# Designed miniproteins, single chains, continued (3), part 24

Each design is a single chain, and the fold is of that chain. pLDDT is the mean over its residues in the fold that is shown.

## One batch from the design tools (miniprotein)

Design m8811
Fold by ESMFold2-Fast:
Structure m8811 (fold): chain A 66 residues (1-66)
Amino acid sequence: SKIEELRKQMAELTAKDAEIQKQIAEKGITPELLQQQMDIGVQMVDLAVQLTVERREEERRRRLEE
């Protein structure tokens, strides 16, 4: 389903964010790491919005099909 695909993408971005956070903690803050973290943050927000919309639409459809 679309929701499963979005969840998978969110999990992948969350893992990447964790790796960047680890690099910042171990190697210090660089412009490159900050840019990567910001890019991931933007993508995560977009996916979170899409997941919320898809979940609400799925719930509405399920209620109508009861």
Scores: mean pLDDT 81

Design m8812
Fold by ESMFold2-Fast:
Structure m8812 (fold): chain A 55 residues (1-55)
Amino acid sequence: LREELLEEARRMAEEGESPEDVASRAAQRGHAAGLSPAEVARIGREAREIAEEVR
């Protein structure tokens, strides 16, 4: 699940989405999947970093 969210984040970044939008979507997806607040925050940051590296 975490790996799927990060893969989706990379895809969104490649499509030109901003790092902020990518991070927000990943965090929302993680929350919807029932992850803890700490896991959600971590996924959001990792997604943002991936998007920044792509862009």
Scores: mean pLDDT 78

Design m8813
Fold by ESMFold2-Fast:
Structure m8813 (fold): chain A 55 residues (1-55)
Amino acid sequence: SVERLVVRVSAPTLEAAEAQADAVIAAYEAQGWRLAARDTRRSGDTVVITLTFER
């Protein structure tokens, strides 16, 4: 079995959400996690990025 971790970031703009997602990805990759999936959704005035990591 693989370990799985789901992290969500949200921001009022896609640019801000992507910047937060990039920082989260870098931090978890430094700890031996790999990005398995990424989903971006807009809900009203917010952008939500869901990141799925595995190791």
Scores: mean pLDDT 88

Design m8814
Fold by ESMFold2-Fast:
Structure m8814 (fold): chain A 77 residues (1-77)
Amino acid sequence: KLEELEKELEKKLEEIYKEARAELEKKTGDGSLAEAVAAEKALESEVRKLIEEISKLTGEPYLEKFEAAAKRIIEAA
């Protein structure tokens, strides 16, 4: 069950990222970089909060895996 929950959380995180990216693309379409950067920072903060909540449930190993996923999402955003 733990692995199923982990996969579902990653899927939700990817979904949130895709939605957030669509918003960022709208803002960056004409070089409104200041707004885009602010949105990216907000997304980064939300991801970190989710990682902390998950680490409370599973401990440090889960935190490491989620940090890797979050890094990929942040770099792509």
Scores: mean pLDDT 60

Design m8815
Fold by ESMFold2-Fast:
Structure m8815 (fold): chain A 98 residues (1-98)
Amino acid sequence: MEELREEFERSLKEALEKKLMSEKEAELARELVEKHPELLEIAREERAEGVNLLQAVLGVAHAAILGLRPDLKLSEEEKKLLEEILEGMEELARKLKE
């Protein structure tokens, strides 16, 4: 768990440095993982080789919201956190496409 959290934090730092998310989205992502730490284990096991842990976590959580993961139940609070993360990332991507 602690090693996965360290890898997750490195992935967040990389995303921040690449301007893929702001500090706001990074804090929301940390909160999501804190509330549902199993997302780190699932993402580690299921991710393709070379996929970073943040991308894998967000992908697994997004698939669960879309109903593609009946084995993974997210709370309403966790769904809201993910929606806010994805919306923030989309806003940043939109600004870069100006």
Scores: mean pLDDT 80

Design m8816
Fold by ESMFold2-Fast:
Structure m8816 (fold): chain A 118 residues (1-118)
Amino acid sequence: MEEVEKIVEEVKRYAASLPENLRNALISTAEALLEAYRKALEQGDKATVETFEEAMRLLLEAAKAAAAGDFDAAIAHLEEAKKLIEERLKKEKNEESKILLERIIDSLDLLIAEVKRS
């Protein structure tokens, strides 16, 4: 919990130097992922919690890459995060956790599209 919240603040810090649309998409994705992580914790879905923790770390690496102007690296990290969430979704049996995973996939797709426009 505490470490994931710190990662969200770091994502916001790296996003501050980016164009408004990309900054807003990155921050919105970090906030959505944090909310999904908190709900997975409340449900006791340890595998989905661990998946969201790793996705948040990949989102931070994408934010760092984008802030450095390396949009190809940013896309690669976001695609890796998306693949991680998709693999967890295939194994997930809990319906509420499936909805959380699908929402994060949608958020990552929108963010990848914004990076590609940059």
Scores: mean pLDDT 87

Design m8817
Fold by ESMFold2-Fast:
Structure m8817 (fold): chain A 73 residues (1-73)
Amino acid sequence: DKAKKYAERAKKYIDEGKDELAIEYIEKAFEEGISVDVLAEVAAHARRHGRKEVARKAMELISKRLEEERKKE
């Protein structure tokens, strides 16, 4: 789906060291309804590549999604 494709693009940008584009695409994935599991995969991938700001953004989005799910939004 579209959200998954955005997450895969973010991982590719992490591999290429393009942090700003990686953040843009994880935000697009979040807007398209990506799951916490996939956001966690992106965060782990960013950490393995030393992309601290990308990992931080993915974790922020995980927290937002979990809060939304808890509130039934």
Scores: mean pLDDT 82

Design m8818
Fold by ESMFold2-Fast:
Structure m8818 (fold): chain A 110 residues (1-110)
Amino acid sequence: MILTDEQWEELLKIIKDGAEEVKKWAEENLKNEEAIEILKKMADELIKVVEEGKKNKTEIEEIVEKMKKIIEDTLAKVKEVEKDEYQREMAEELAQNLIDGIEKLKKKFE
């Protein structure tokens, strides 16, 4: 499904707000600086996916799939650098919450 310009602006605002919250969460909850940086880069990549999707008039289903893949790939990188089991579990919970949130956004715009 192709979004209207107004729906793209709403989605971009939601993802930008969510990206800021993810960066704040990482700084407040993680102790590994490399893991924090990986999550901050993911947040910026999610914004870029939505900006490029708006520019190219990409279907929301393709944008959702790209965002989910970025989150999954990011979790794998965090688990490679983070050795504390509790911190890894927190990162897994964050990734699942982000995937669930993106799936809800897809349903909102359908």
Scores: mean pLDDT 86

Design m8819
Fold by ESMFold2-Fast:
Structure m8819 (fold): chain A 86 residues (1-86)
Amino acid sequence: SLKEEARKLIEELRKLKKELEEAYKKSKNPELQNELRILISQLEYIIHELEEAIEAGDEKRIKVLMEQAKKLKKEAEELIAKAKKE
């Protein structure tokens, strides 16, 4: 179901957020730390919004937020890969 897909995406985003937080703690690069901090905040926001939309049963909002969340997931994966090269 759409709600089950959204919940799976939330769990994937929570895992990526933890990886970004670990990268933030290990980084000595202020510019990278700033990029990580911003993306962590964006992931926190989208996770919260998705949870609210799921509880409300707002299928239109869930679909819009899932597309935004997928873009943030890709950005998080790319930033984690970049951080590992530092």
Scores: mean pLDDT 89

Design m8820
Fold by ESMFold2-Fast:
Structure m8820 (fold): chain A 65 residues (1-65)
Amino acid sequence: MMEKEEEARRWLEKLREKGLVEDYELEGDTIRVTLAPGTPLDQAVAELAAAVLGVVLGFKLEIVE
């Protein structure tokens, strides 16, 4: 679990650097992500889904606009 959290944080920080994510919070098995203003929702969702599924983190994703 700790290792999965570290991988999740690494991916979320990378997305923050890309300007797609403004903030995020990890709560148990759920990742809550706040999108950066002006980011296309469909692009952000695709990037977040690919990151979570591609790393096989086992987390649930919640997106906040």
Scores: mean pLDDT 67

Design m8821
Fold by ESMFold2-Fast:
Structure m8821 (fold): chain A 76 residues (1-76)
Amino acid sequence: SKELLEEARELAEKALEIAQQAEKLGPKGQFDAGVGAVAAGVALAIIDRGGPAESALEAAKQGLKQAKKGLEKAKA
């Protein structure tokens, strides 16, 4: 659905923002932040094709989870 694609887009954009913050803090979270950014990129590519919305949402959720792990490691 369009609503799920919009949710996926918002989560993917948030994942990229958090991954960028982790990168600025140093190398400790770099791998997890990188994985998060790649997953967010996959979500955005699916959104650009118009779906499947469920796949885009799953990729975006994975991206956000990994980006947050990267940020936590970068702050440690």
Scores: mean pLDDT 87

Design m8822
Fold by ESMFold2-Fast:
Structure m8822 (fold): chain A 102 residues (1-102)
Amino acid sequence: AARAAQGEANGLEATRRFTPALDLIAAGKYKEALDLTVVAAAELLERGVITEEDAALIIASVVWEGYKDEEKAAEAYARYATREAIFEAAEEAKRRLEEEKK
């Protein structure tokens, strides 16, 4: 029960954190949505809220929603499969978001 409750709480926090990216996809701001998702995934991963696999799946889901392309989603899942790759991508994403100021 306690482990299941923690999993539910972590799942709700992750869902809430990534919901703004779906709004950006609906607005056609796919690159900004992906950048926000990668930054959020890195923060949640560092805090132990999600696993590396959870982060990769969430990022791949955002790619799927933007492109509707299974191959691109699978490529994103592979690309963001590790903590190191996610953190590196998050630093680049932060720089782009600061330039966009949106």
Scores: mean pLDDT 73

Design m8823
Fold by ESMFold2-Fast:
Structure m8823 (fold): chain A 78 residues (1-78)
Amino acid sequence: MAERVNELLARIQEAVKNKDVKELEKLKEEVIKELGVTEEQKKLLEEGIKSGKFVVAFAQVVAEKEEGLTEELRKKAE
């Protein structure tokens, strides 16, 4: 997973730098498939493409996935 996330991040950064909206749309689909994103996270990624903040949106989705796993572990420990 980490290697895939790093690969996606590198491709996203390059697409953002090149203002390649078509590549960003393709990367959004790959992120949705690879990370199993929620509908809310999917909307966040779509808004990121529109606002030019796709790198930020991707980082937030990754952070939310990591936080979700940590929160599930915390709930079991309580």
Scores: mean pLDDT 73

Design m8824
Fold by ESMFold2-Fast:
Structure m8824 (fold): chain A 88 residues (1-88)
Amino acid sequence: SVLTEEEKRLIEWALKVEKGEKLSEEEKKYALEKFEKNREKIIETLAKSSSASREEIEEFLEELKKNGSDENYLLLYRLSVLAEEKEK
């Protein structure tokens, strides 16, 4: 199957982080913008897939944003891609 541009970007960033290469400020900004656009879909997807409450999920996501690591930005972007895929 043909990968989407978002899926290709996710693989590229995942490999970059695994190699210990830093995400740029522009890449981090893009990850956050995608996350905020898909925030509600991410929360609903996680709530349906886990035993966690909606409030616990929201607190977890805010903590990921607050801690600002490349791994956390990658996770927020990955969750965004996953949420978009499940709505197709």
Scores: mean pLDDT 81

Design m8825
Fold by ESMFold2-Fast:
Structure m8825 (fold): chain A 86 residues (1-86)
Amino acid sequence: SFLEEYKELIRKLVEAYNESGLEELIERLEEDIDNPAVRRAAEFSLLVAKGDEEGVLEELEKVREISEEERKRIREEIKKIQEKLK
């Protein structure tokens, strides 16, 4: 599904950030940016890397409405990813 491909892409971008930092992540994203799904994943992964919970939620809300329960889960996942990025 698009969601599973999107999550896998975010995971790979987070791994690239952990290994090489933000500059390498940006360069990798520039190579794939012709695909709108990749561009959205890129913006999302950068917001996650920054720990910008509100920015992440705003980008997801452009796709569909998000419930309060989903918002809480998303904030928790961002926090977990931030802990891995140290």
Scores: mean pLDDT 61

Design m8826
Fold by ESMFold2-Fast:
Structure m8826 (fold): chain A 66 residues (1-66)
Amino acid sequence: MKSDNEVASDVGKQAYELAKTKPADEAKKEAEKLAKKKSKETGVDENFLKTAATTAINGQLAKQKA
């Protein structure tokens, strides 16, 4: 199975894609739900995955600001 870091990377990638197609607030809510789901599926810490998702969304927003 994937490592904790790989699961966090997958969650971050999906959150980043959400931020491309949805408003930031909606993308954050969807990413939080995804992090909870992946935490339950993989046993990885929920807060760790939420942090990865939020970081990815903020990264996408930073690109729009540049």
Scores: mean pLDDT 77

Design m8827
Fold by ESMFold2-Fast:
Structure m8827 (fold): chain A 91 residues (1-91)
Amino acid sequence: SAAAEVAAHGKEFLERFKLDLKKLEELFNEVVETDPEKAREIIKGLEYAIPVLEKFRDYVKESAPELAKEIDKLIEEIKKKIEEMKEKLKE
């Protein structure tokens, strides 16, 4: 029961997070040349999300190992997006 609730809420959180990530990426691309300060704040927000996701992964790792793997994939995707965003901001 508790493990099933953690898995269900975790999946819902990841789905919402992925939608928010897509919106932030779209917003970054709109502002990167016109408002570089706002673009930097988007990058900072994504950087702050990584430790939160790592803690979430660790929390669900025993009860929902497949969800933990999905979180790890998302962390790596976010890290890659941050690096790409930082390169665009330097250009």
Scores: mean pLDDT 83

Design m8828
Fold by ESMFold2-Fast:
Order: sequence, then C-alpha cells, then structure tokens
Structure m8828 (fold): chain A 76 residues (1-76)
Amino acid sequence: MTVVTTSLRIELQGDGEEQGRKAEEIASSVPGVLDASVVVSPAARTAVLTIDAESEEAAENAVKALREAGFRVTRL
C-alpha cells in the first residue's frame, strides 16, 4: 500500500495547543486519512500537521476541511 505523506503549516490564533489539537482531529476525521500528528510551536504561533493519507485526493480533502473550519493552511 502506497501512503501519501503531506505536511501542512497552520497559523494559530489564541490557544495554540488547543487549536493544534482541533486541527489534528479535523484531519483525522477525513475519509482516507490514516494518521495525523501535530507539532505546535507556541512562540511562532504556528503548527505543523503531518498527514498520512491513502491517496492524494484524501490529502486534498483534509486541507479543504481545515480551511473550511477557518484554519489558515499552507501545504509544504
């Protein structure tokens, strides 16, 4: 099975740890996402979310879900 790994930079507002966790939960809820893990950088008010997906389409759907939830996301 070939897994697509995508890293996303997320800009955080307010409680960065809480927002990072929420972003991880949203990504994990997308069909075809196998794993999602977040690393929060509180001083930079950013997080890096790494997604392992079954397909490129699933990875793109995760990015879309995060943006629809109001996150400012840059695909790395």
Scores: mean pLDDT 80

Design m8829
Fold by ESMFold2-Fast:
Structure m8829 (fold): chain A 71 residues (1-71)
Amino acid sequence: EKAKEVIKKVLDIIEKKYGIKADYEKALELVEKELKELLELLKKGFEIPDDVTSPSQAEYYKAVLELIEAY
């Protein structure tokens, strides 16, 4: 869901700038597959540091966790 929206936006920019219209649907599916596999590997080893006290760091880890949970 969230990752798909981000990928779609990135692919829309690429299509607009580079004219890769014919490969849009295939590119989206390929990127989703690769991202899903990477996120599944990351789930096994991802750990949030105990001393995260900075708001910016907390937002970063929260965003990564939400992205992992999306897959």
Scores: mean pLDDT 58

Design m8830
Fold by ESMFold2-Fast:
Structure m8830 (fold): chain A 69 residues (1-69)
Amino acid sequence: MTFTGTAKLQARPGRREEDVVRAANQALQKAIKKAEDAGVPASKLVVHDVKVSVGPDGVITVTVTLKEK
């Protein structure tokens, strides 16, 4: 079973790395919450996929997919 969290964040000039990390942390927290709500503890989760995109408007979208091992 997989659990997916998505976060969107406006990229700030000169701070793209910081903003990607913040978006990734938000996406990860959402994915973990979905797993816990389904009865899967965080200790049994592994990262299956991470997708990062930056739109022409500077919006960073991060999608984290977790898998039960």
Scores: mean pLDDT 82

Design m8831
Fold by ESMFold2-Fast:
Structure m8831 (fold): chain A 82 residues (1-82)
Amino acid sequence: SSVQRNRRLLLAMQLALAQGRYVEEFEEVQALAEKAKATGDEKLAKEAMEKMRELAERAYAATSDEEIAAFEAEAAARAEAE
């Protein structure tokens, strides 16, 4: 389902960021999204969403299902520890 796919994309991106990958690109896209929100610029908002989607897709393509599952389990354990 699209919900399961979106969840895997988000987990893959979070894992990649935790490993120090795509950090600069992610920060650039977040800055664009924040600027779009502050200015009401619909074109910037669309560009930020598209770039975020592309980063998530690249992270997912480079990540195994086993790595995603392990990261999800570790994240759940960390949430319970705090």
Scores: mean pLDDT 82

Design m8832
Fold by ESMFold2-Fast:
Structure m8832 (fold): chain A 73 residues (1-73)
Amino acid sequence: SSLQRNIELQREIALRVLAGMSAQELVDLHLKINGEVDEETRERMLERAREIVEEMRRRREEALEEIARQEAE
């Protein structure tokens, strides 16, 4: 479906843009846009954001290592 493809594309773009942000910055940005939540919910969001940031960092690191390896040839 076109809606499903659009959502996936938007998600990919957002993740690339947010790849440089810390987990704290991601949560702060979200709450600034969507409003404040209780402390327990904020902590759960922070944990989720840490997972996202770590995943994006790992993907970026792997991409950089691959580029470096190709340049060494």
Scores: mean pLDDT 69

Design m8833
Fold by ESMFold2-Fast:
Structure m8833 (fold): chain A 82 residues (1-82)
Amino acid sequence: EKEKLREELENLSLEELAKKLSELIDKLPELEEEEQRKALEKIDLIIEIIAERKGTKVVESPEATERLLETIIKEHEKKKKE
């Protein structure tokens, strides 16, 4: 359920959320259509939580969501060099 999934994600750090987001995106091209839809729903929840923690509201437009997603991925990739 979305509510339980959101609660679990709310307990993760920003770094853990970014890592999970990156993992889901990496798996997307390997997934079947049905599994991709589930992964996209999870990605949406992660983006919403990250946006809330950064003091921004969740993006409402699909284009803005895509831009935010690209930014989060780039930030996570830079942090991986640790």
Scores: mean pLDDT 67

Design m8834
Fold by ESMFold2-Fast:
Structure m8834 (fold): chain A 70 residues (1-70)
Amino acid sequence: SLLSHRDEFARFLAEKFGLPESIVRRIFDEVLREHGLYPDEEDLVRRIAEAAGVDPETVRKALEEFKKKL
């Protein structure tokens, strides 16, 4: 599901947290490389939170918001 909407998801997170889309895409690539076909959402949440300088709970809420719009 998230992989089918990867481009939209990357743009959503970049806009939401003021990150360059290239940074978000790099984080996606790193998570997919380490976790294969099923990306670990907790690892993704942690890495985005670190890059954006926010707590992981803030990122987790953004993921829930995006999933509701799928």
Scores: mean pLDDT 74

Design m8835
Fold by ESMFold2-Fast:
Structure m8835 (fold): chain A 64 residues (1-64)
Amino acid sequence: SMMAELEKEIDRLVEEIRRRRPDLPQADLDGIRAELLGLAREDPEEARRQIEGLRRLLDRRLRA
């Protein structure tokens, strides 16, 4: 389902954030995940755009 695909993308983004910020508590990572999942339920197209934007921003900072 489209929601399952968004959940996978969200999990990948959260894992990348965890890798860059190992100092963040698990509760904060859970909060980010919950907020993005909530957005995906309300507006899946907007959620996908935000996830892609954040992912590209993170990738750009790593490469640049």
Scores: mean pLDDT 78

Design m8836
Fold by ESMFold2-Fast:
Structure m8836 (fold): chain A 62 residues (1-62)
Amino acid sequence: GAEEAKQELADAATLKDHDAIKEAVEKLGGVSEGDINELVKGINTDDTNKILDAAYKIASSA
């Protein structure tokens, strides 16, 4: 369910596993484009705090 996808997203974000992050976001569905853009920006800049913050926000709002 959604709880499992949220946990997968949190774990993937902690490991900075870009492919796993994308898969978890796809499983959750309904994620805002703004939150996805923040997550992608964090990935592209290798900003761990940005990635974790965006992933946590997505998990909390889903």
Scores: mean pLDDT 75

Design m8837
Fold by ESMFold2-Fast:
Structure m8837 (fold): chain A 83 residues (1-83)
Amino acid sequence: SLLDKALAEMRKLIKSEKDATKLMVKISEIVAKVVRESKDVAVKQKALDLGTKISSLQLKLSKGEISEDQVIKEIEKELKKAE
């Protein structure tokens, strides 16, 4: 599915992109693509939920409330929840 392909791409980014800020930007771009291209409302909702979590992590990182390593772990956790 479009979601499964997007989640696989995001998992590859976690392994290759070591800059947490760049990682979150790239994941947000994939989320936006899934929301734009999917015709399945449930898939759009899962993508939007992930996007909301990424926005929250970006804000926390910008405030120094979370480390880059913690951001990556939280993203990995959210990808597992999305299947």
Scores: mean pLDDT 85

Design m8838
Fold by ESMFold2-Fast:
Structure m8838 (fold): chain A 81 residues (1-81)
Amino acid sequence: MDAVRRGLDILQDRGVIVLDDDGRQNVLDVAARQPDRVAAIAAQLAAMRSDDQIRAFFRSSDSIDDAYAIVAALAVLAARR
């Protein structure tokens, strides 16, 4: 959880994402509710080697909860750097 918060700060400071307080809280809520899914998405993103793989993965996000889970995964990866 702290890694997701730290990663969100990094992504916002670098201009990668723009989230209001409600959007930020929704990402944190999804990360708390689906930590295994967020970890799996982070592992998948870290293993990707091409823009086509990344693009196909983002096309698989059919819901707002899926989008928040992807943002949480990106935050986890940002916090590891």
Scores: mean pLDDT 73

Design m8839
Fold by ESMFold2-Fast:
Structure m8839 (fold): chain A 75 residues (1-75)
Amino acid sequence: SHANAVTAADVAAVGVQYLADLLSKIPENKEKAEELKKRAVELHEQARQGTPDQARELVGELGRLANEAEKLYKE
């Protein structure tokens, strides 16, 4: 359902923001962390305004941002 897809996007967006916050604790990563947070907010808003299919696709994009943040954090 649309509500379930939007809830998944909510959870994914919070996850990206959390990882970006961890990343921002390293000064060299602050700019990239801010970019990741901004993109997560944009994708989350698109998921809320879009169709259930779009929300599912955007959850996948949020997952990719989470992977990017995690990779940078491990460096």
Scores: mean pLDDT 77

Design m8840
Fold by ESMFold2-Fast:
Structure m8840 (fold): chain A 84 residues (1-84)
Amino acid sequence: MKTNIVVKGLTPEEAERLAKELKEKYGATVQIVNGKTIYASTNLTEEEARKLAEELAKKGYKVIISTENKVIFVDGNKITELEK
């Protein structure tokens, strides 16, 4: 399953560090946009992507998960789901 993850609210140093972690730990294809935003393509399941997004949101980042059927926005403790 292909799950795309967007992470916002990063400093340039945090973006580089997270990009490396996503590539090494999850085998993700990662792009850094404007030095602050990560676009990652992964083989994570929806459940695995949600857990990762919740961990990143606890660090103060905003996370968007795009699956085949859904877009999920995670911002702090707020989770919003939209069907495609």
Scores: mean pLDDT 82

Design m8841
Fold by ESMFold2-Fast:
Structure m8841 (fold): chain A 93 residues (1-93)
Amino acid sequence: MELEVSVELERLPSGAVRVTWTVKVKGSTATVKMTLGVVGPEKQEEYSQTKTLNAGETYTFVVERRLKPGDQVRGVAESLDTGVKKEAVATVE
C-alpha cells in the first residue's frame, strides 16, 4: 500500500488563499487518518478525519483562509493498517 499526499496553495484576488489537500491510496484499500494543519502567526487550525479509501481513490479537501506570507499548511495521512505516514507542507508566499 502506498499513500500520496499533496497540498496546493492559490492566492485569490480577494487576498484569501485557497488550500487544496489531496490524499491518494495506491495498491490496496486502506483506513487512513488524515490531518490538515494550518499554522499562522494569528491562527492555528487542525482538521482531522478517518476514512477508508479504496485502491486508486483520492480524497480532496478544499478550504479558503486568510493566510499571510510565511504561514504553513501541513497535510498528513497515516494508514491505520500499516502505520505508513506521508506528509506534504506548503508555505504561503
Scores: mean pLDDT 80

Design m8842
Fold by ESMFold2-Fast:
Structure m8842 (fold): chain A 69 residues (1-69)
Amino acid sequence: MVRTLSKEEVEKVYKAAGVKYEEENGKITITGVDKVPEEEREETIAALQELEEENRENRKKVEEKLKKE
């Protein structure tokens, strides 16, 4: 993904899309996708978790730049 989302923005997107997630100490774990057919849930969860890891890494880089400014 080319756009970096803040943790709060990612949470808003997940909530709007009906994605179930759990947050612990700033870490987001996808727990379910009720709006997705049962056969596709595992694949959808895996894809969303991959995107979350990418966004998390990008957010850290952006936060480091902002803290210096």
Scores: mean pLDDT 68

Design m8843
Fold by ESMFold2-Fast:
Structure m8843 (fold): chain A 84 residues (1-84)
Amino acid sequence: MEEEAKRIRELADHLYEVAKQAAEEEFSRLNYTLTEKEKQLLDAELSMEAVELARDVLDGKITYEEAVERAKEKAISLVRKIIE
């Protein structure tokens, strides 16, 4: 149990950083400056998705490569939602 929780956390942290970088690159491309509330929303949403994706990878439901793609897609979707 503890070893599984650690693996989920480590993979989730990596997927979060991948998603965060994708979001930051898209905001930079759009010349959009995030408010503090928008940063908090982005961090919360990306963190939750990263944990779910990490579990799916470790359960064998998706590949690591698919998790990276989904993390990036979630980031871009959130960028679009925030800009609205």
Scores: mean pLDDT 84

Design m8844
Fold by ESMFold2-Fast:
Structure m8844 (fold): chain A 76 residues (1-76)
Amino acid sequence: SEFEKLEKEIKETADELLKELKLPEEVQKAIYELVEKYIELVKKEKDVEKAKKVAEEEIERLKNLMLDVKEVIEES
């Protein structure tokens, strides 16, 4: 299923970034909650092409969020 593929891509991207950035457990938990929300948004789309676009946009938001959090941690 294309939706299952998109869900896997979102989860794998989050897992890879969390491992690379070495974020605190509390931040990791908050990010996993956002990942579940993104997956719910993808599942609500009836059109696979629209679902793919939503997934790509939410993956980009997730990457930007993690980079912002890393910058704050490095300043602390």
Scores: mean pLDDT 73

Design m8845
Fold by ESMFold2-Fast:
Structure m8845 (fold): chain A 120 residues (1-120)
Amino acid sequence: SVEETLRRNAAILRSSLPSEEAFRELQAAVQVLLDALGIPRTRSADVELAEVLERFVISVQMLGGENFVDAFEALGTALGRPIDTSNAEVRAALRLLVDFLVRQKAVVKKPGTDEVRAPS
């Protein structure tokens, strides 16, 4: 369900990261993505990031094996806020977010490619 997915994605933020620096890098990446999507920071950071993560996972599920840039473009479209995916800062932030989600087993990335999918 949407609520179950949102709860799982919120839990990803609460997972232990290997360092404070890694956590700050994730927060900075999420900031770039929230700004690109035009999502206001009027809620708690946990809820805001959970919503972005939920929508991203749903986009990956809908696209089935498409690359993560296409998944993020689909997310922007679904939120009514198309984004410029040619922006290097946005691409770097997205790669960092995808790497985090792969480590948390929230998405699967095909080695040597930008292809992502939902876990089995």
Scores: mean pLDDT 63

